# Ledger of designs, part 94: designed miniproteins, single chains, continued (2)

Each design is a single chain, and the fold is of that chain. pLDDT is the mean over its residues in the fold that is shown.

## One batch from the design tools (miniprotein)

Design m7261
Fold by ESMFold2-Fast:
Structure m7261 (fold): chain A 81 residues (1-81)
Amino acid sequence: SSVDIAEDMINSLNYRLENEDLSEEEKELLKKYIKKLEELLKRAREAEKRGDKEELERIQKELRELGRELQKELSKIYKKE
């Protein structure tokens, strides 16, 4: 479900913040995306309570787009020489 996907993504990013030796730039980026994911998780939980399948499908697409955007932004940090 979109709820499970959002929770898994949030847990993964929190795990990285707690267990990886991250730069301040990486930490701020992960925190930014955690906040965006928390907003989507709230929307997903509300949609699930309503049985709104179309909204859950839209949220799943937004989660995939956020994942790609985060990967792109992290890639830019890692390429700084």
Scores: mean pLDDT 85

Design m7262
Fold by ESMFold2-Fast:
Structure m7262 (fold): chain A 97 residues (1-97)
Amino acid sequence: SLEELLKEVIEILKKDPRFKKYLNFFEQVAKSDPEKAVKALEIELEKNKSPITYVGLAIAYLKLGEYDKAIEAFKKARELGNSEAVDKLIELIEKHK
């Protein structure tokens, strides 16, 4: 289910100290209106390209069932910083498609 997928995503993010600091943000995105979240996060990315914002965008795309866009957002996060957690997230979403 989508709820189980989002829970597994959050558990993977908890294992990386860089992302664990922003868990409240990721949980808020997971609970938000996904279309509104995508628009807000795309605007934020025009101002500042951060791996945290790209992971948030990926979570919003997962809620929309947009798995390929979610994978693209995770890949952008990885380009900005090496992360085993992001690699595991990409693998998880690829298996779910």
Scores: mean pLDDT 86

Design m7263
Fold by ESMFold2-Fast:
Parts: sequence; C-alpha cells; structure tokens
Structure m7263 (fold): chain A 73 residues (1-73)
Amino acid sequence: STVDRLLEVFESLLAANERSRAAKERVLGQLIRLASTPGEALPEEVVAALRELARRLGLPLSTVERHIAEAEA
C-alpha cells in the first residue's frame, strides 16, 4: 500500500541519517497528523503501520499512541 511504502521510505531516511530521537518523533507526529481526519479515528491498518514504523525507528509505542490521541482530538 502507499502507506507501507511511505513508512519504509521514512524509516530508511531517518535511520540512515541518524536523526535525533526528537527529530524522529516530530516526523512521526507530522505523518500521523497528515493521515488523520479531525474528530475521526485513524483506520486500524494505518495505526498498525504507524506502530511498526515506531518500532523500526526505536521509538516507544506510547509515542505513537500519544500522537494519535492528539491528532484525533
């Protein structure tokens, strides 16, 4: 899917450039916001993909959960 392809590209770019944890978290948060519709829950497939991206980036799952909650508010 397009989402899976985008996540693979972002993972590769962030990992290869050894970006700080803060920079990785910021990019992940922006991706979540772009995928979100205000007031609606993210599709389960997208949530699963974002959790997998966080795992690959070495970010805690709580980071994904927090950003999703903020974007859905």
Scores: mean pLDDT 72

Design m7264
Fold by ESMFold2-Fast:
Structure m7264 (fold): chain A 64 residues (1-64)
Amino acid sequence: RKQALVDEIRELAKKLSEAIKAGDEETASEYFSRIAQLNAEYLDGTALPPVKFSLDSFARPAAP
């Protein structure tokens, strides 16, 4: 049920982290988009608020 979506999101988050470490921004963007899609399904039709952070937010925290 919803647990399968959570598990898939976790797997994609790991792959997203690996893609970011490899410098593959195209692959990272694809994983990020898929995670957003699955998260929307997990919320069972609830609209997600707009997300403002870039891929850099996954690699390093905001502000110096």
Scores: mean pLDDT 66

Design m7265
Fold by ESMFold2-Fast:
Structure m7265 (fold): chain A 80 residues (1-80)
Amino acid sequence: SADEIADLAAQLTPEQQALLQEMLAELRERLKDLDLSTKEGLEKAIAIIEELLRELAAAHPDDAVLQALVAATIEELKAL
């Protein structure tokens, strides 16, 4: 749920926040050529977000808070 994601995000250390900021910068770069006003653009954007979240989780397998945040966020994206 969105509340669960917010609670997990509030628990992030400065190091974990830096990892999310790096992911968001990569996301911004990959989204720059997409038209988010179209269905096709939105579907591509969601796929890119899920890919980056999975890559972040794979890089940090022992980070329980980051693993939980990624899992909860992917579940919310699937509910859109």
Scores: mean pLDDT 82

Design m7266
Fold by ESMFold2-Fast:
Structure m7266 (fold): chain A 124 residues (1-124)
Amino acid sequence: SAMNILIVDDNGEVLAELAAKIRRVRPDAIISVASTVSEALQIIETGKIDIVLVDLDLKDGRGIDLIREIRARRPDVYLVMVTASRDPAVVEAALAAGADDVLHKPVSAEELGALIDRARERLA
């Protein structure tokens, strides 16, 4: 079935690039976007979401705190941190907060396709 994907990033260019890459590799995917923690939580509460891609640095909060909040509300979603950071402590903190996966910017279309396939297998 089609995957419902929420992308959370306060950089509109990054949102557009990630959405375009996903549409190219998985054209059946249904994509929602949020630029703030508040928008992301509203979409998670009211929408059918299977996968969430969360940027580490959001203007109204921290991505790790958002991952923790989403995991507490939605134990069923596949949670991914998307970060420019190469610090192992950031990766460890995201996984401890409840992330299933971590992607490093810049994210390729191939990596996004593989991630969606992993999420589909996990959620089956």
Scores: mean pLDDT 85

Design m7267
Fold by ESMFold2-Fast:
Structure m7267 (fold): chain A 81 residues (1-81)
Amino acid sequence: SSALEAEIVARIREVLAALAESVEAGFAKLEELIAWLEEQGRHDLATFFRQLLDSLASWSPEVQADALANALRWLLREHEE
């Protein structure tokens, strides 16, 4: 994979690590990831994460964190060379 894809994977892992510490830390790291993805021209992934957050806005923080963690783990499994 490209250097950009490797960086995306690393940043997704940082969001997962932050989520394991706290929901607040995880969402803060996700906001950083979204902003960085926009700067890299990865509007597809940035839009995906924004829509995911919007779809979860009515749920409890625990459900939001679990759904986000599951989506991030799925993305890591789908990313291959």
Scores: mean pLDDT 82

Design m7268
Fold by ESMFold2-Fast:
Structure m7268 (fold): chain A 84 residues (1-84)
Amino acid sequence: NEKALEEQALKLDEEQVKRAQENAEKARLQAEKEIGPEAGEVAGLRELGQSLVEGLRELGKFYPEEAAEAARAAEAALAAVLPK
């Protein structure tokens, strides 16, 4: 049953990452189509980065070191694209 819980957590992670990627790609394509490619790239990165940071925080219960590294990388990417 412990393996079933781990499998559920991995499935939730996979679904969450996939959903975040799909949402980010939709936001990127929509902004690119309506405004321009630069706006699409920024919108996609913002959406993906925010979703990934949240998802990685939940996964940190199972993969604390890897999740922390990935979360820091995602936060750095968001800081690079978000104007101050």
Scores: mean pLDDT 67

Design m7269
Fold by ESMFold2-Fast:
Structure m7269 (fold): chain A 100 residues (1-100)
Amino acid sequence: SEAERLVRAAVTGVFVYGIYLANKIKDEKEKEKYIYWFSLAADAIYRHLLPHADQLTPEDLRELRREAVKTIEDGIKNKLSEEELLAQLLAVVDRVVARA
């Protein structure tokens, strides 16, 4: 569906921006960790957002991308666990869906 395509585009945007940020990291181990985190985030966001795709506007998806990127950047900077990062990303999805 078109709604599913828009959700996929938003998730792809988060992932592509994450790879862009990762490419600025000099340390190869930290770079690989960053890529892994954005891959996990993309999967989690897509899985939880897809059931609500038909109620989301392009503006809602732009806000989701912005908040998700910020959450991942802050999570890496503050050395959050995988569990804590995923919980914060799910909260982002819930907030965006609630506004829709």
Scores: mean pLDDT 79

Design m7270
Fold by ESMFold2-Fast:
Structure m7270 (fold): chain A 86 residues (1-86)
Amino acid sequence: MEAIITLRGDTLLIEAKGLTLEQAEKLAEHIRELGATDVIVLRDGNTVTILARGLTREQAEELAKFLKELGADKVVLKVGDEEKEY
């Protein structure tokens, strides 16, 4: 499983390939628990896209680590012009 997390202002976009339904549900739940005010989950084939609002850079980093705990082989976090690979 590979994922890209993009944070732009207060809007977080997660694009995950090879995420199971159970993993997608756990991720969406964790995002809501972090205090996101708007969480949208879309599935297109083997790709899950999650859109969330109201999360901080620190919370985006926590989500990258959480995806690694769920079994992601690679997670890329993009914040502004910065990229970090997990």
Scores: mean pLDDT 83

Design m7271
Fold by ESMFold2-Fast:
Structure m7271 (fold): chain A 84 residues (1-84)
Amino acid sequence: TAVAEALRALADAARAEGLTEAADVLDRIADAAATLPPQEFVEYMRKLLEENKDAVDRLVAAAQTNPELREAALRAVQAIAAAY
């Protein structure tokens, strides 16, 4: 729940910056966090991030200069670290 909410917030922030590919990946990870068991979620997330490395790298680069995107990303990372 907290993980899914944080990931959706990050997806919304990414979409607002025109990072639609990254936002779509984050929405898929958020849906998985709400529906999959913990072990299956971690494997799904890892695989999806690897398959979409270019979109993830663009998101990371954008977060360097956008405080709102950076804050949303930090909250998502903290939520995942606390849950898994």
Scores: mean pLDDT 85

Design m7272
Fold by ESMFold2-Fast:
Structure m7272 (fold): chain A 61 residues (1-61)
Amino acid sequence: MKLSKELKELAKKAGISAKGVQEAMEKYGLSEEELIELLKKGAELGPDAAERLLVRAMLSK
């Protein structure tokens, strides 16, 4: 799946690799818009929060 520039920038700012973002999208069927929303919320809470949100999403299955 091709990642948008906005999603790549938000992931980089949150300290999450593009590969990690792709893996979360593929495994959980998250859209780019859903993941952008999660990363924006995580950015408000700090980079650790963004990582925890993605890890939680990955572990929920």
Scores: mean pLDDT 66

Design m7273
Fold by ESMFold2-Fast:
Structure m7273 (fold): chain A 100 residues (1-100)
Amino acid sequence: MKEKEEELEKFFEEKKKEYKEKILELLKEEGVEITPEIEKKIEEVAEGIATILVLEKAIKEKDEELAEKYREELAKKTGATPTDEQIRAAAEQIEKLEKE
């Protein structure tokens, strides 16, 4: 259990960093000036994406305790608890954006 939590925390931090960098690159390509306010919003979006991806991984690995932890984090940020189907659909869309 502790080892799985460490692996999922590393996965979360890696995905958060990855998507923050990708969003920054996309905005720079569109000619958007990256202000501190925009950077903060990008961090919030990247954290949301990473939360969805880590939650999908926890559900897939059937780790109910870790899945519940990340569901609570997502609920705090969105004010809603999405279904496992909605989380999976969101993760698939995020991965498609990564390839396209």
Scores: mean pLDDT 74

Design m7274
Fold by ESMFold2-Fast:
Structure m7274 (fold): chain A 94 residues (1-94)
Amino acid sequence: MPATADELEAVKATLEEILARYKAGEISADEAFTLVGSALQELIDALKDDPEAVAELRAILAELRNAPREDLGAAIERAVKRTIELLDRQIARR
């Protein structure tokens, strides 16, 4: 089923919470990496009927997964920000 604007807003809020918890030291970089990766995979499945959105999400996920360990924190922040920008564009189209 096509994702609703409310469903996309909920994912955006979840990603913002993950990043906030990581920056506060409440979760590790490895836990944040796992949670962001799971959220990206769920979005790929939710937006499967939008090939352009899926391609962008897969690119974000690949960048996150291929990040060097020393840059993992910066990679998590970039992945969250890029995904939120994509979600904002998707919500605006609905």
Scores: mean pLDDT 84

Design m7275
Fold by ESMFold2-Fast:
Structure m7275 (fold): chain A 113 residues (1-113)
Amino acid sequence: SPELEKGKRLLFEGKYDEAIEHFKKAIDAGDTSAGFPLAEAIALKAYELTGDKRIYLAYSFARALQEAFGEEGLPDAAVLLAKRVKEILDTQPESEEKARLKKDIDYLIEKVG
């Protein structure tokens, strides 16, 4: 979908907030293949906000799982990554940016899980 391709480009450019919005538009249009890229964008934004290496480890593991198991594992990998990022964010001091990111996590879990 055009939204998925735009989201992937923005993710590659490190524009995580914009990537998240385009991946959400893709999912709303019925393109559930945007689920794993959405989880990646959320994880990388969370890592940018916190510097918490546990988030980057979870992201790296989810990427390795994607490469090992292919498309069949992607919805489960997306939800597992999103849930792990939320658990780590809950250990951090609260902020408006983290609260918005947690809403994006809840969106992903609802639409892809």
Scores: mean pLDDT 87

Design m7276
Fold by ESMFold2-Fast:
Structure m7276 (fold): chain A 75 residues (1-75)
Amino acid sequence: SEAAARLAALEAGALALLRSLGASEETLELLREAVATARQYVEAVAAGDEERAAELEKKLAELEEELRRMVEEDL
């Protein structure tokens, strides 16, 4: 719950910042996907599900790279 609240606050701040800089709706949606995946990762770690955590960590790395490229294209 506390981690979820912190992620929600970070998401809101990042979305507001990127929107103010002229990011596309596609870039904003990708950020939302990354935050949702980060929440799932935290839940997997908390549950001790090492296999799922590793899978989600890989997905986060892929989303981070995609988001970086999208932000560079938008800005």
Scores: mean pLDDT 80

Design m7277
Fold by ESMFold2-Fast:
Structure m7277 (fold): chain A 69 residues (1-69)
Amino acid sequence: ATVTLYDVKPEKLEEAKALLDRAKEAGAVESYEVKGNTITAKFVNLTVALAAAKELKEAGYADRVEVKG
């Protein structure tokens, strides 16, 4: 499953990358890509992706967070 963070706050971009790097080390994220202010992360399953999308949105990392199964 894929989580896309749109319009990531510039001041939060490095924190978001650090969180995704830790999630990748923990085996929750397979890979992620940064294109400008958009982050696309591939999660190991939909349940983990939905939980992560909720937390990232509530933490204010991005204006819009989308999950694709």
Scores: mean pLDDT 82

Design m7278
Fold by ESMFold2-Fast:
Structure m7278 (fold): chain A 100 residues (1-100)
Amino acid sequence: SMEELRKFAIEAIEEMRKILEDYLNGKISKEEAKKKIEEIHKKTVEKLLSAGDETSALMLSRLKQLALDALNAKTKEEAEKLFKIFEKEAEAFIRYLESR
């Protein structure tokens, strides 16, 4: 259902945020964080595209790119700035999903 798809997408966004936060706090490696983010993105994008939700798929791909940019940042300060951008974009995406 569209309700279940929305919930699945929100849970995926929240999981990506947690993975990125765990990486920044030194709880998981960059390689582990990257793998988990890519797996969550793949599963969620496949569900969104199968439902014809191209807009949400695009928004999720942008969040994935921000997360990967944060993981690949050369300094902790740059990574934290990219994480703040990720959080703002994630919040906007969740609001979009809840407003449908």
Scores: mean pLDDT 88

Design m7279
Fold by ESMFold2-Fast:
Parts: sequence; C-alpha cells; structure tokens
Structure m7279 (fold): chain A 101 residues (1-101)
Amino acid sequence: SLRQLILRYVGQLLRLIGEAFDYELAGELEKAEALLEAARALARFAKNLDEKKLTREEIEALVEAVRRADTPEARAALETLLEILKIVDPEAAELLEELVE
C-alpha cells in the first residue's frame, strides 16, 4: 500500500513537470512556472518524509504552490501525499487536511 502510494506520487510529479514544459512551449510561461513551483514543493516534501523535517510553514507553502498551479494533476498529487502522510506522519496529515479546505 505505502509503496504503491509512493510510486503513484512520483508518477504524478513527473506528469506535472511534463505539463509545465507543454505550457512553456505554448508560451504560457506564468502557468509553466506555477506548475514547476508545485512540483518542486511536492518533491521537497517527498525528500523530507524520511527525515521528519516537515514544518507548518513548509506545509503552508506546499498548499499555496499547488493552489497557484490550479490543475487537477497538482491537486491529485497533493491528495496522494496526504494519504502517504496519514501512514507515516499522522500529525502532518491532520495539518495538511486542515489547510486544503
């Protein structure tokens, strides 16, 4: 279960990067930058999961980056991260769930 969630999450991050490049090629630079910021914030969280270095400020920055990207794919990646956090860091999961309302 956790392994499948992590693989899904990584796949979703790669899709966000691909979408950002598609928007850049279309000349939609602001949208491309927002998607790359969301992908970076989500990837930063994955790196920190093992180290348990998640702060409220980092969680708030992640939610804001995903909100600014405003794509179904960015939201889906955030939802997958929430499911991972429910398993590995329930306190961080509760905070993230509160902020995504």
Scores: mean pLDDT 82

Design m7280
Fold by ESMFold2-Fast:
Structure m7280 (fold): chain A 78 residues (1-78)
Amino acid sequence: MVEEDKELIRKLAEQIAASEGFDREVGLALFRMAVSIALRHTESPEDRVEILRAAAEALAAAGETELAEEYRRLAEEL
């Protein structure tokens, strides 16, 4: 399940990188929702850290550096 969540997060970030304006804002909202759902269904702290790090890495690759830093900090707090 964690690998499926990480793959979905990566694909959503690729769509964000290809999007502009309103479509990019919608993509970011869906991305945040997908990460929240993954974390809600993940019991292991180690798996939660993996999901948050995957989210940060994917967002950084998409050029969303500020949001990437937020997810990176969340991973470090676990």
Scores: mean pLDDT 81

Design m7281
Fold by ESMFold2-Fast:
Structure m7281 (fold): chain A 60 residues (1-60)
Amino acid sequence: MKVTKEVVVELPVPVTEADLAYFAQQLAEQLRSEGLVDVEAEAEAVSPTTIRVTGTGTEP
């Protein structure tokens, strides 16, 4: 079964490209730790200080 998770993160400083990569990686690792396979995660800046992180995975 396909699983999708979304997380919104607020920072006290302006979002950087490194922040986007970091939060995408963290969500992907969380999904893998839950036993999901084919895990993908993306992060996007929705405001100067707010990140939306979306991850997907498949139950084995």
Scores: mean pLDDT 83

Design m7282
Fold by ESMFold2-Fast:
Structure m7282 (fold): chain A 90 residues (1-90)
Amino acid sequence: MELLERIEELRKRVEEAYAAGELTKAQKTQIMEALREAERLIRRGELERAQELVDTLEALIDAKDYAGAAQFALDFLIDLGVEELAKAVR
C-alpha cells in the first residue's frame, strides 16, 4: 500500500530534520504521533481520512514548515481525542 510507504518516508524525513536541528523535540513528537494515527486509520479502512492527513503533513514538510506541520498534527490529535494526547495535557 503506497500510503504506508509515504508514512515511513515522512517519518525518516522528520527524524533527519530533527537530527539537523530544523525542529524541536515537541514538534517531532506531535508529527510522529499524527503519522502513527494515520496508520491506525488505514488499518480501520478509513483511507480518505488517512490520505488527507498524510497529504497535508507531506505538503508542510516539503515546505519545511515544521511548526505548521506540528500544529496541524496537534489539532488533528485533539480532534480525535487520542489517549496519548490526553495523558500529555493532564
Scores: mean pLDDT 81

Design m7283
Fold by ESMFold2-Fast:
Structure m7283 (fold): chain A 114 residues (1-114)
Amino acid sequence: PIGEAARALAEGNYEKAVEYSDRAIERYRDDPLARAIAKMLKGLAYYKLGNYEEAVKYFEEAVRDAERDPASLGVAATAYEMLAEAYKKLGNTSKAEEWRKRAEQLRAQADADA
């Protein structure tokens, strides 16, 4: 469940956050919004662990799932914000700026469509 992954992240238990996120991804495989949130939490756990390459991978997966569901635009915007920060940590300033701009565009779209 997503709540367990979020709690583990808040407690600083990033290994459990990954484990609970994996369980949520499997449980919600047919629910794009829930799956996107679970993948975003898994990416955030890797980001907190300093594994920015893995964080990018899961944030990109979360974006792909979230972009397919209009109810997920806010989740997609958050995932793009995290992608920008992860690329910045990797020293890829060009990609960081690209994802930051996309996050701003998606957030504006989510706000306009709400």
Scores: mean pLDDT 81

Design m7284
Fold by ESMFold2-Fast:
Structure m7284 (fold): chain A 82 residues (1-82)
Amino acid sequence: EEEMKKAIDEEGRRAVETLRQLDPEAADYVREVLEKSKGKSPKERALDLIAALLGVGYRGTPELGKAAFEEAKRIADTYNKY
């Protein structure tokens, strides 16, 4: 439980940092989702972050979309590991 919670928090913060280099507004949106979901279970938080990153990917440029989809995959891999 605590191990997954730390992993999801770390992957979420990494996703925000990665997106901030490409699109600060997209990074701020994902950070808001990360903060709003902090009281949820790690699995629910992971799903919220995946949904946010997929939304960024579908709306963004190809470069932003690629980065967002790769970060969503990392969080999904963590979700499936636990």
Scores: mean pLDDT 86

Design m7285
Fold by ESMFold2-Fast:
Structure m7285 (fold): chain A 81 residues (1-81)
Amino acid sequence: ETLEKVREALEKAVEEFDKDEVNAITFGNKIIEYLKEAGLSDEVIEIVREAMQEAIKELGLTVNKKEFAEKVYELVEKRLG
């Protein structure tokens, strides 16, 4: 259930941004908004924040929105499993 809500928040953020290339910080802030709207705990939101920081270190600040979302999801799945 938690991972499915994370996936849904990531998919909503991808749909919100019309351009394929996005600023990872701005995009990440929108992901966090959708996670909060989904009612996820502060603990889960912190895990996603840490996953986003790791994704930024690997991919940079200008990222493909789908690639960034997939990387964040993989890192969250690894941390929650």
Scores: mean pLDDT 85

Design m7286
Fold by ESMFold2-Fast:
Structure m7286 (fold): chain A 84 residues (1-84)
Amino acid sequence: GRDMLDLAEAHFDLWKSVASATRPDGVARVAELLARMREAVERNDLFGMYQALYQMTREVSADLDSDPDLAAQYQKALEDQQKK
């Protein structure tokens, strides 16, 4: 529960740092889904937590597939975070 939420929040922070300027609506949708995931964790709703995570993954993947420059920036952000 919590460990998966913490990982999702960390990945969202990276996504937000890269996508906010070019995909603000997409970032807002992922933020709403992250809030739903947090509510599910607070309710001990494991299914709701995985459902929100799955929907967040679909939103991010759709934006990455449509924008190669955004995908490259996100990949660099992931690599930079692994070095810290």
Scores: mean pLDDT 80

Design m7287
Fold by ESMFold2-Fast:
Structure m7287 (fold): chain A 75 residues (1-75)
Amino acid sequence: MEIDYSHPTVQRVIDFGIENELEFNKMSISELTEKLGISRGTLYKHFSSKEEIRKAVLDRSVDIGVELIRRAVLG
């Protein structure tokens, strides 16, 4: 399943995961949906599993980290 990174709900989920990485990794899907104020059905419409969400968060975190390292170290 391809993740639509332009969708507002997808952005909210990923942004939460990036900003709260350690808490996010400990949370269940139910806790995550409660924190974001969305239904489980809405979440599963965009992501097939918690692991898929974790991968999306990691991919975005890596992109941000690589760009920060590139700018700081490589100029």
Scores: mean pLDDT 75

Design m7288
Fold by ESMFold2-Fast:
Structure m7288 (fold): chain A 95 residues (1-95)
Amino acid sequence: SMMEVERETLAMAAGFALGLGRAKKAIELLEKLLEEKASREAVQNALAAGIAAARLAGDEELVAELDRLLAELESGKLSAEEALRRLIELARRLE
């Protein structure tokens, strides 16, 4: 029974960790979002935070990948669960 505010905080933390290349921490937080069955909105927030962090880090390749995932999630091509699984796989490649 995670509160909505706790889910939002977790989603932002997961996104920032991913965008900053903190692979192990990103995997930990993303797996927790998957376990908690995070909403599409929470995953969108994680992606937005990740894009912002990746831009600040100068990782243009990661920005492009996250922008693509966000577009696919927003268009309904990906479910929240599918987007989280792709983000976990992406984080594993950054290790």
Scores: mean pLDDT 86

Design m7289
Fold by ESMFold2-Fast:
Formats: C-alpha cells, structure tokens, sequence
Structure m7289 (fold): chain A 73 residues (1-73)
C-alpha cells in the first residue's frame, strides 16, 4: 500500500520534469517560429511529446493515489 504512494510520488516528480522540458522546448519553438525554420516545428513537437508524457504520468499517479486511498479506507 505504501508502495503505491511512493510510486505515485515518483511519477509526479517525473511529470514535473517532463512539463519543464516541454515548456522549454515550446518556448524555443516560439522564439524560432519568427524565423520560419523547420527546426521550430520540430522543437514544438518535442515540447508536445514531453507534455504528453507528463500528462500520462500525472494520470498514473492519480490512479495509484486513488487505489491507495481505497485500500486504506
């Protein structure tokens, strides 16, 4: 049961790291977008990919947190 909470905490930390990376890539993409390069699109897609991973990790963490609460209840 405690293992579920530790797993959820680890997933939340990963989600924060991925969100920060996604934000950095999206910001770089926006800066390069004014120059009209293909690189700006690639960076934008990388940012979306990292945000997607962050979202999945957050959902997984919530699921594990809910399971832990059900088992404690």
Amino acid sequence: IEELRKKAEELRKKAEEYRKLGEEYIEKSKELASSGTIESVSLGMLGISYNSEAFLNERQAKRLEEQAKELEK
Scores: mean pLDDT 78

Design m7290
Fold by ESMFold2-Fast:
Structure m7290 (fold): chain A 70 residues (1-70)
Amino acid sequence: SRELLQRIVQETVNRLVDLEDAGASEAEMQGVLDETVEELRRAGVPEDLLRQAVAALQQHLTDLLARQKE
C-alpha cells in the first residue's frame, strides 16, 4: 500500500540522515537508496508506486546533499 511505502521511504530517509551525520560518502548513501529500491522491486511493488518511492528517496537525498554544500 502507499502508506507502507511511505513508511519505508521515511525509514530510509532517517538512515540517510544518520549516515550523513556519521560522515558516510555520497556513494554509500546512494547505495542505501539503490538497495531499498531493489528490495521494493523484488517484492513486486507496482510500477507507479515504485516510481513514487524512487522519486521521494532521490528528492530527499538531493536535498540533504544540497544542504551539506558538498
Scores: mean pLDDT 77

Design m7291
Fold by ESMFold2-Fast:
Structure m7291 (fold): chain A 114 residues (1-114)
Amino acid sequence: SKQREELKKKVLETILAVARGDLSTEERRRAHEVAVEWYEELEKLAEEYKKKSTPVMQELIDKALEIARALAEGADPAEVARLYREMLELAKKDERADEAGIESLKELAEYLEK
């Protein structure tokens, strides 16, 4: 649980930093490392919840995987911001996120909306 909370914080900070642009080489390297770790955790979550999730929740997980991949590949800030905005819209439609234990993905989406 502590490792997941630390990863959640790093992911939020990384998405915001990439979306703002002007990252140094060292910041880009750290962003890549965080993105790879997040992608691996999301793949595990997608497999675990494939049979328990709603269609909207599965789309939300798939969108998070797209964002993690874009971050790992060093995508443009505008592309990362666009993908995350799409995830925000998907999160608003999920009526069963609590049942599947993906509240953290909704919280991540809400954090970037502020």
Scores: mean pLDDT 68

Design m7292
Fold by ESMFold2-Fast:
Structure m7292 (fold): chain A 80 residues (1-80)
Amino acid sequence: MEEEKKKLAQKAYEAVKNDNPLEVIRLLAEGADVSYKTEDGKTIIDILKEKYPELYERLKQQPGLTDEEIASRLLAELPE
């Protein structure tokens, strides 16, 4: 189970390198380890905030959401 979350985090990092933020959001919604630090020392959620700052700010207005839940909502907001 932990290995699956790490694998999803690695795929999300690759998606960032390929400039594919939709894939990053999808992988986070699948349960990627949001605490996994990439080669640059940033978490996947940090990268998400950089790619979609306005959307992330809007979602954080909802109380009680974790970074994982915010990622899931981003996936639901964006078309597949």
Scores: mean pLDDT 66

Design m7293
Fold by ESMFold2-Fast:
Formats: sequence, structure tokens, C-alpha cells
Structure m7293 (fold): chain A 61 residues (1-61)
Amino acid sequence: MEAEERLKEAIREGTEAKERLQNADPSDLQEILREIGRVLRAIGDAFEAALKLGRPAPSIK
């Protein structure tokens, strides 16, 4: 439940950040780096959510 929601949110945030990167002024290095950072964070969040989806409940062993 939560993992699926988190994955969807991460994908949305990453998409928005990519759109801002494409619209960013190429000479504005700070803005570009900021949006790249947001994309990387979204990828990390999506990866963590995917891991949780693969393991819905912890095993006793």
C-alpha cells in the first residue's frame, strides 16, 4: 500500500524535475544541478519503494 503510493509519487516528482531540466537555461548551472539532484532523489525513492513491494512481509527466517 504505502510502497506503491511512494513509488508513484517518486515517479511523478522525477517526471516534473525532468521537465524543469529541459526548460532550464543551459547557462544556469545551479538550476540544472538542482533539478538533477531532484531526479536522483526520485530514482532512489522509487528503488526503495520497489524493494518494499518485492518483500511485502518480513520472513521469520
Scores: mean pLDDT 68

Design m7294
Fold by ESMFold2-Fast:
Structure m7294 (fold): chain A 65 residues (1-65)
Amino acid sequence: GSSVIREVLVAELMRETGLSREEAEALVERLQKAPDVAAAAELVMEETGLPREVAEGYARAALSL
């Protein structure tokens, strides 16, 4: 995947959730290692408290990197 697309995803997570850059980058790495979108979305919801619909958006973006 593109480093630019990853950087945008990290920045959006920081903006929406208040996570630090290091926390957002670590979350994106964990999402990329998830077996599917549902598993990745659960990780986003657990770490950030975002609604499932938003979490699935981040999960799909990360798995497309």
Scores: mean pLDDT 83

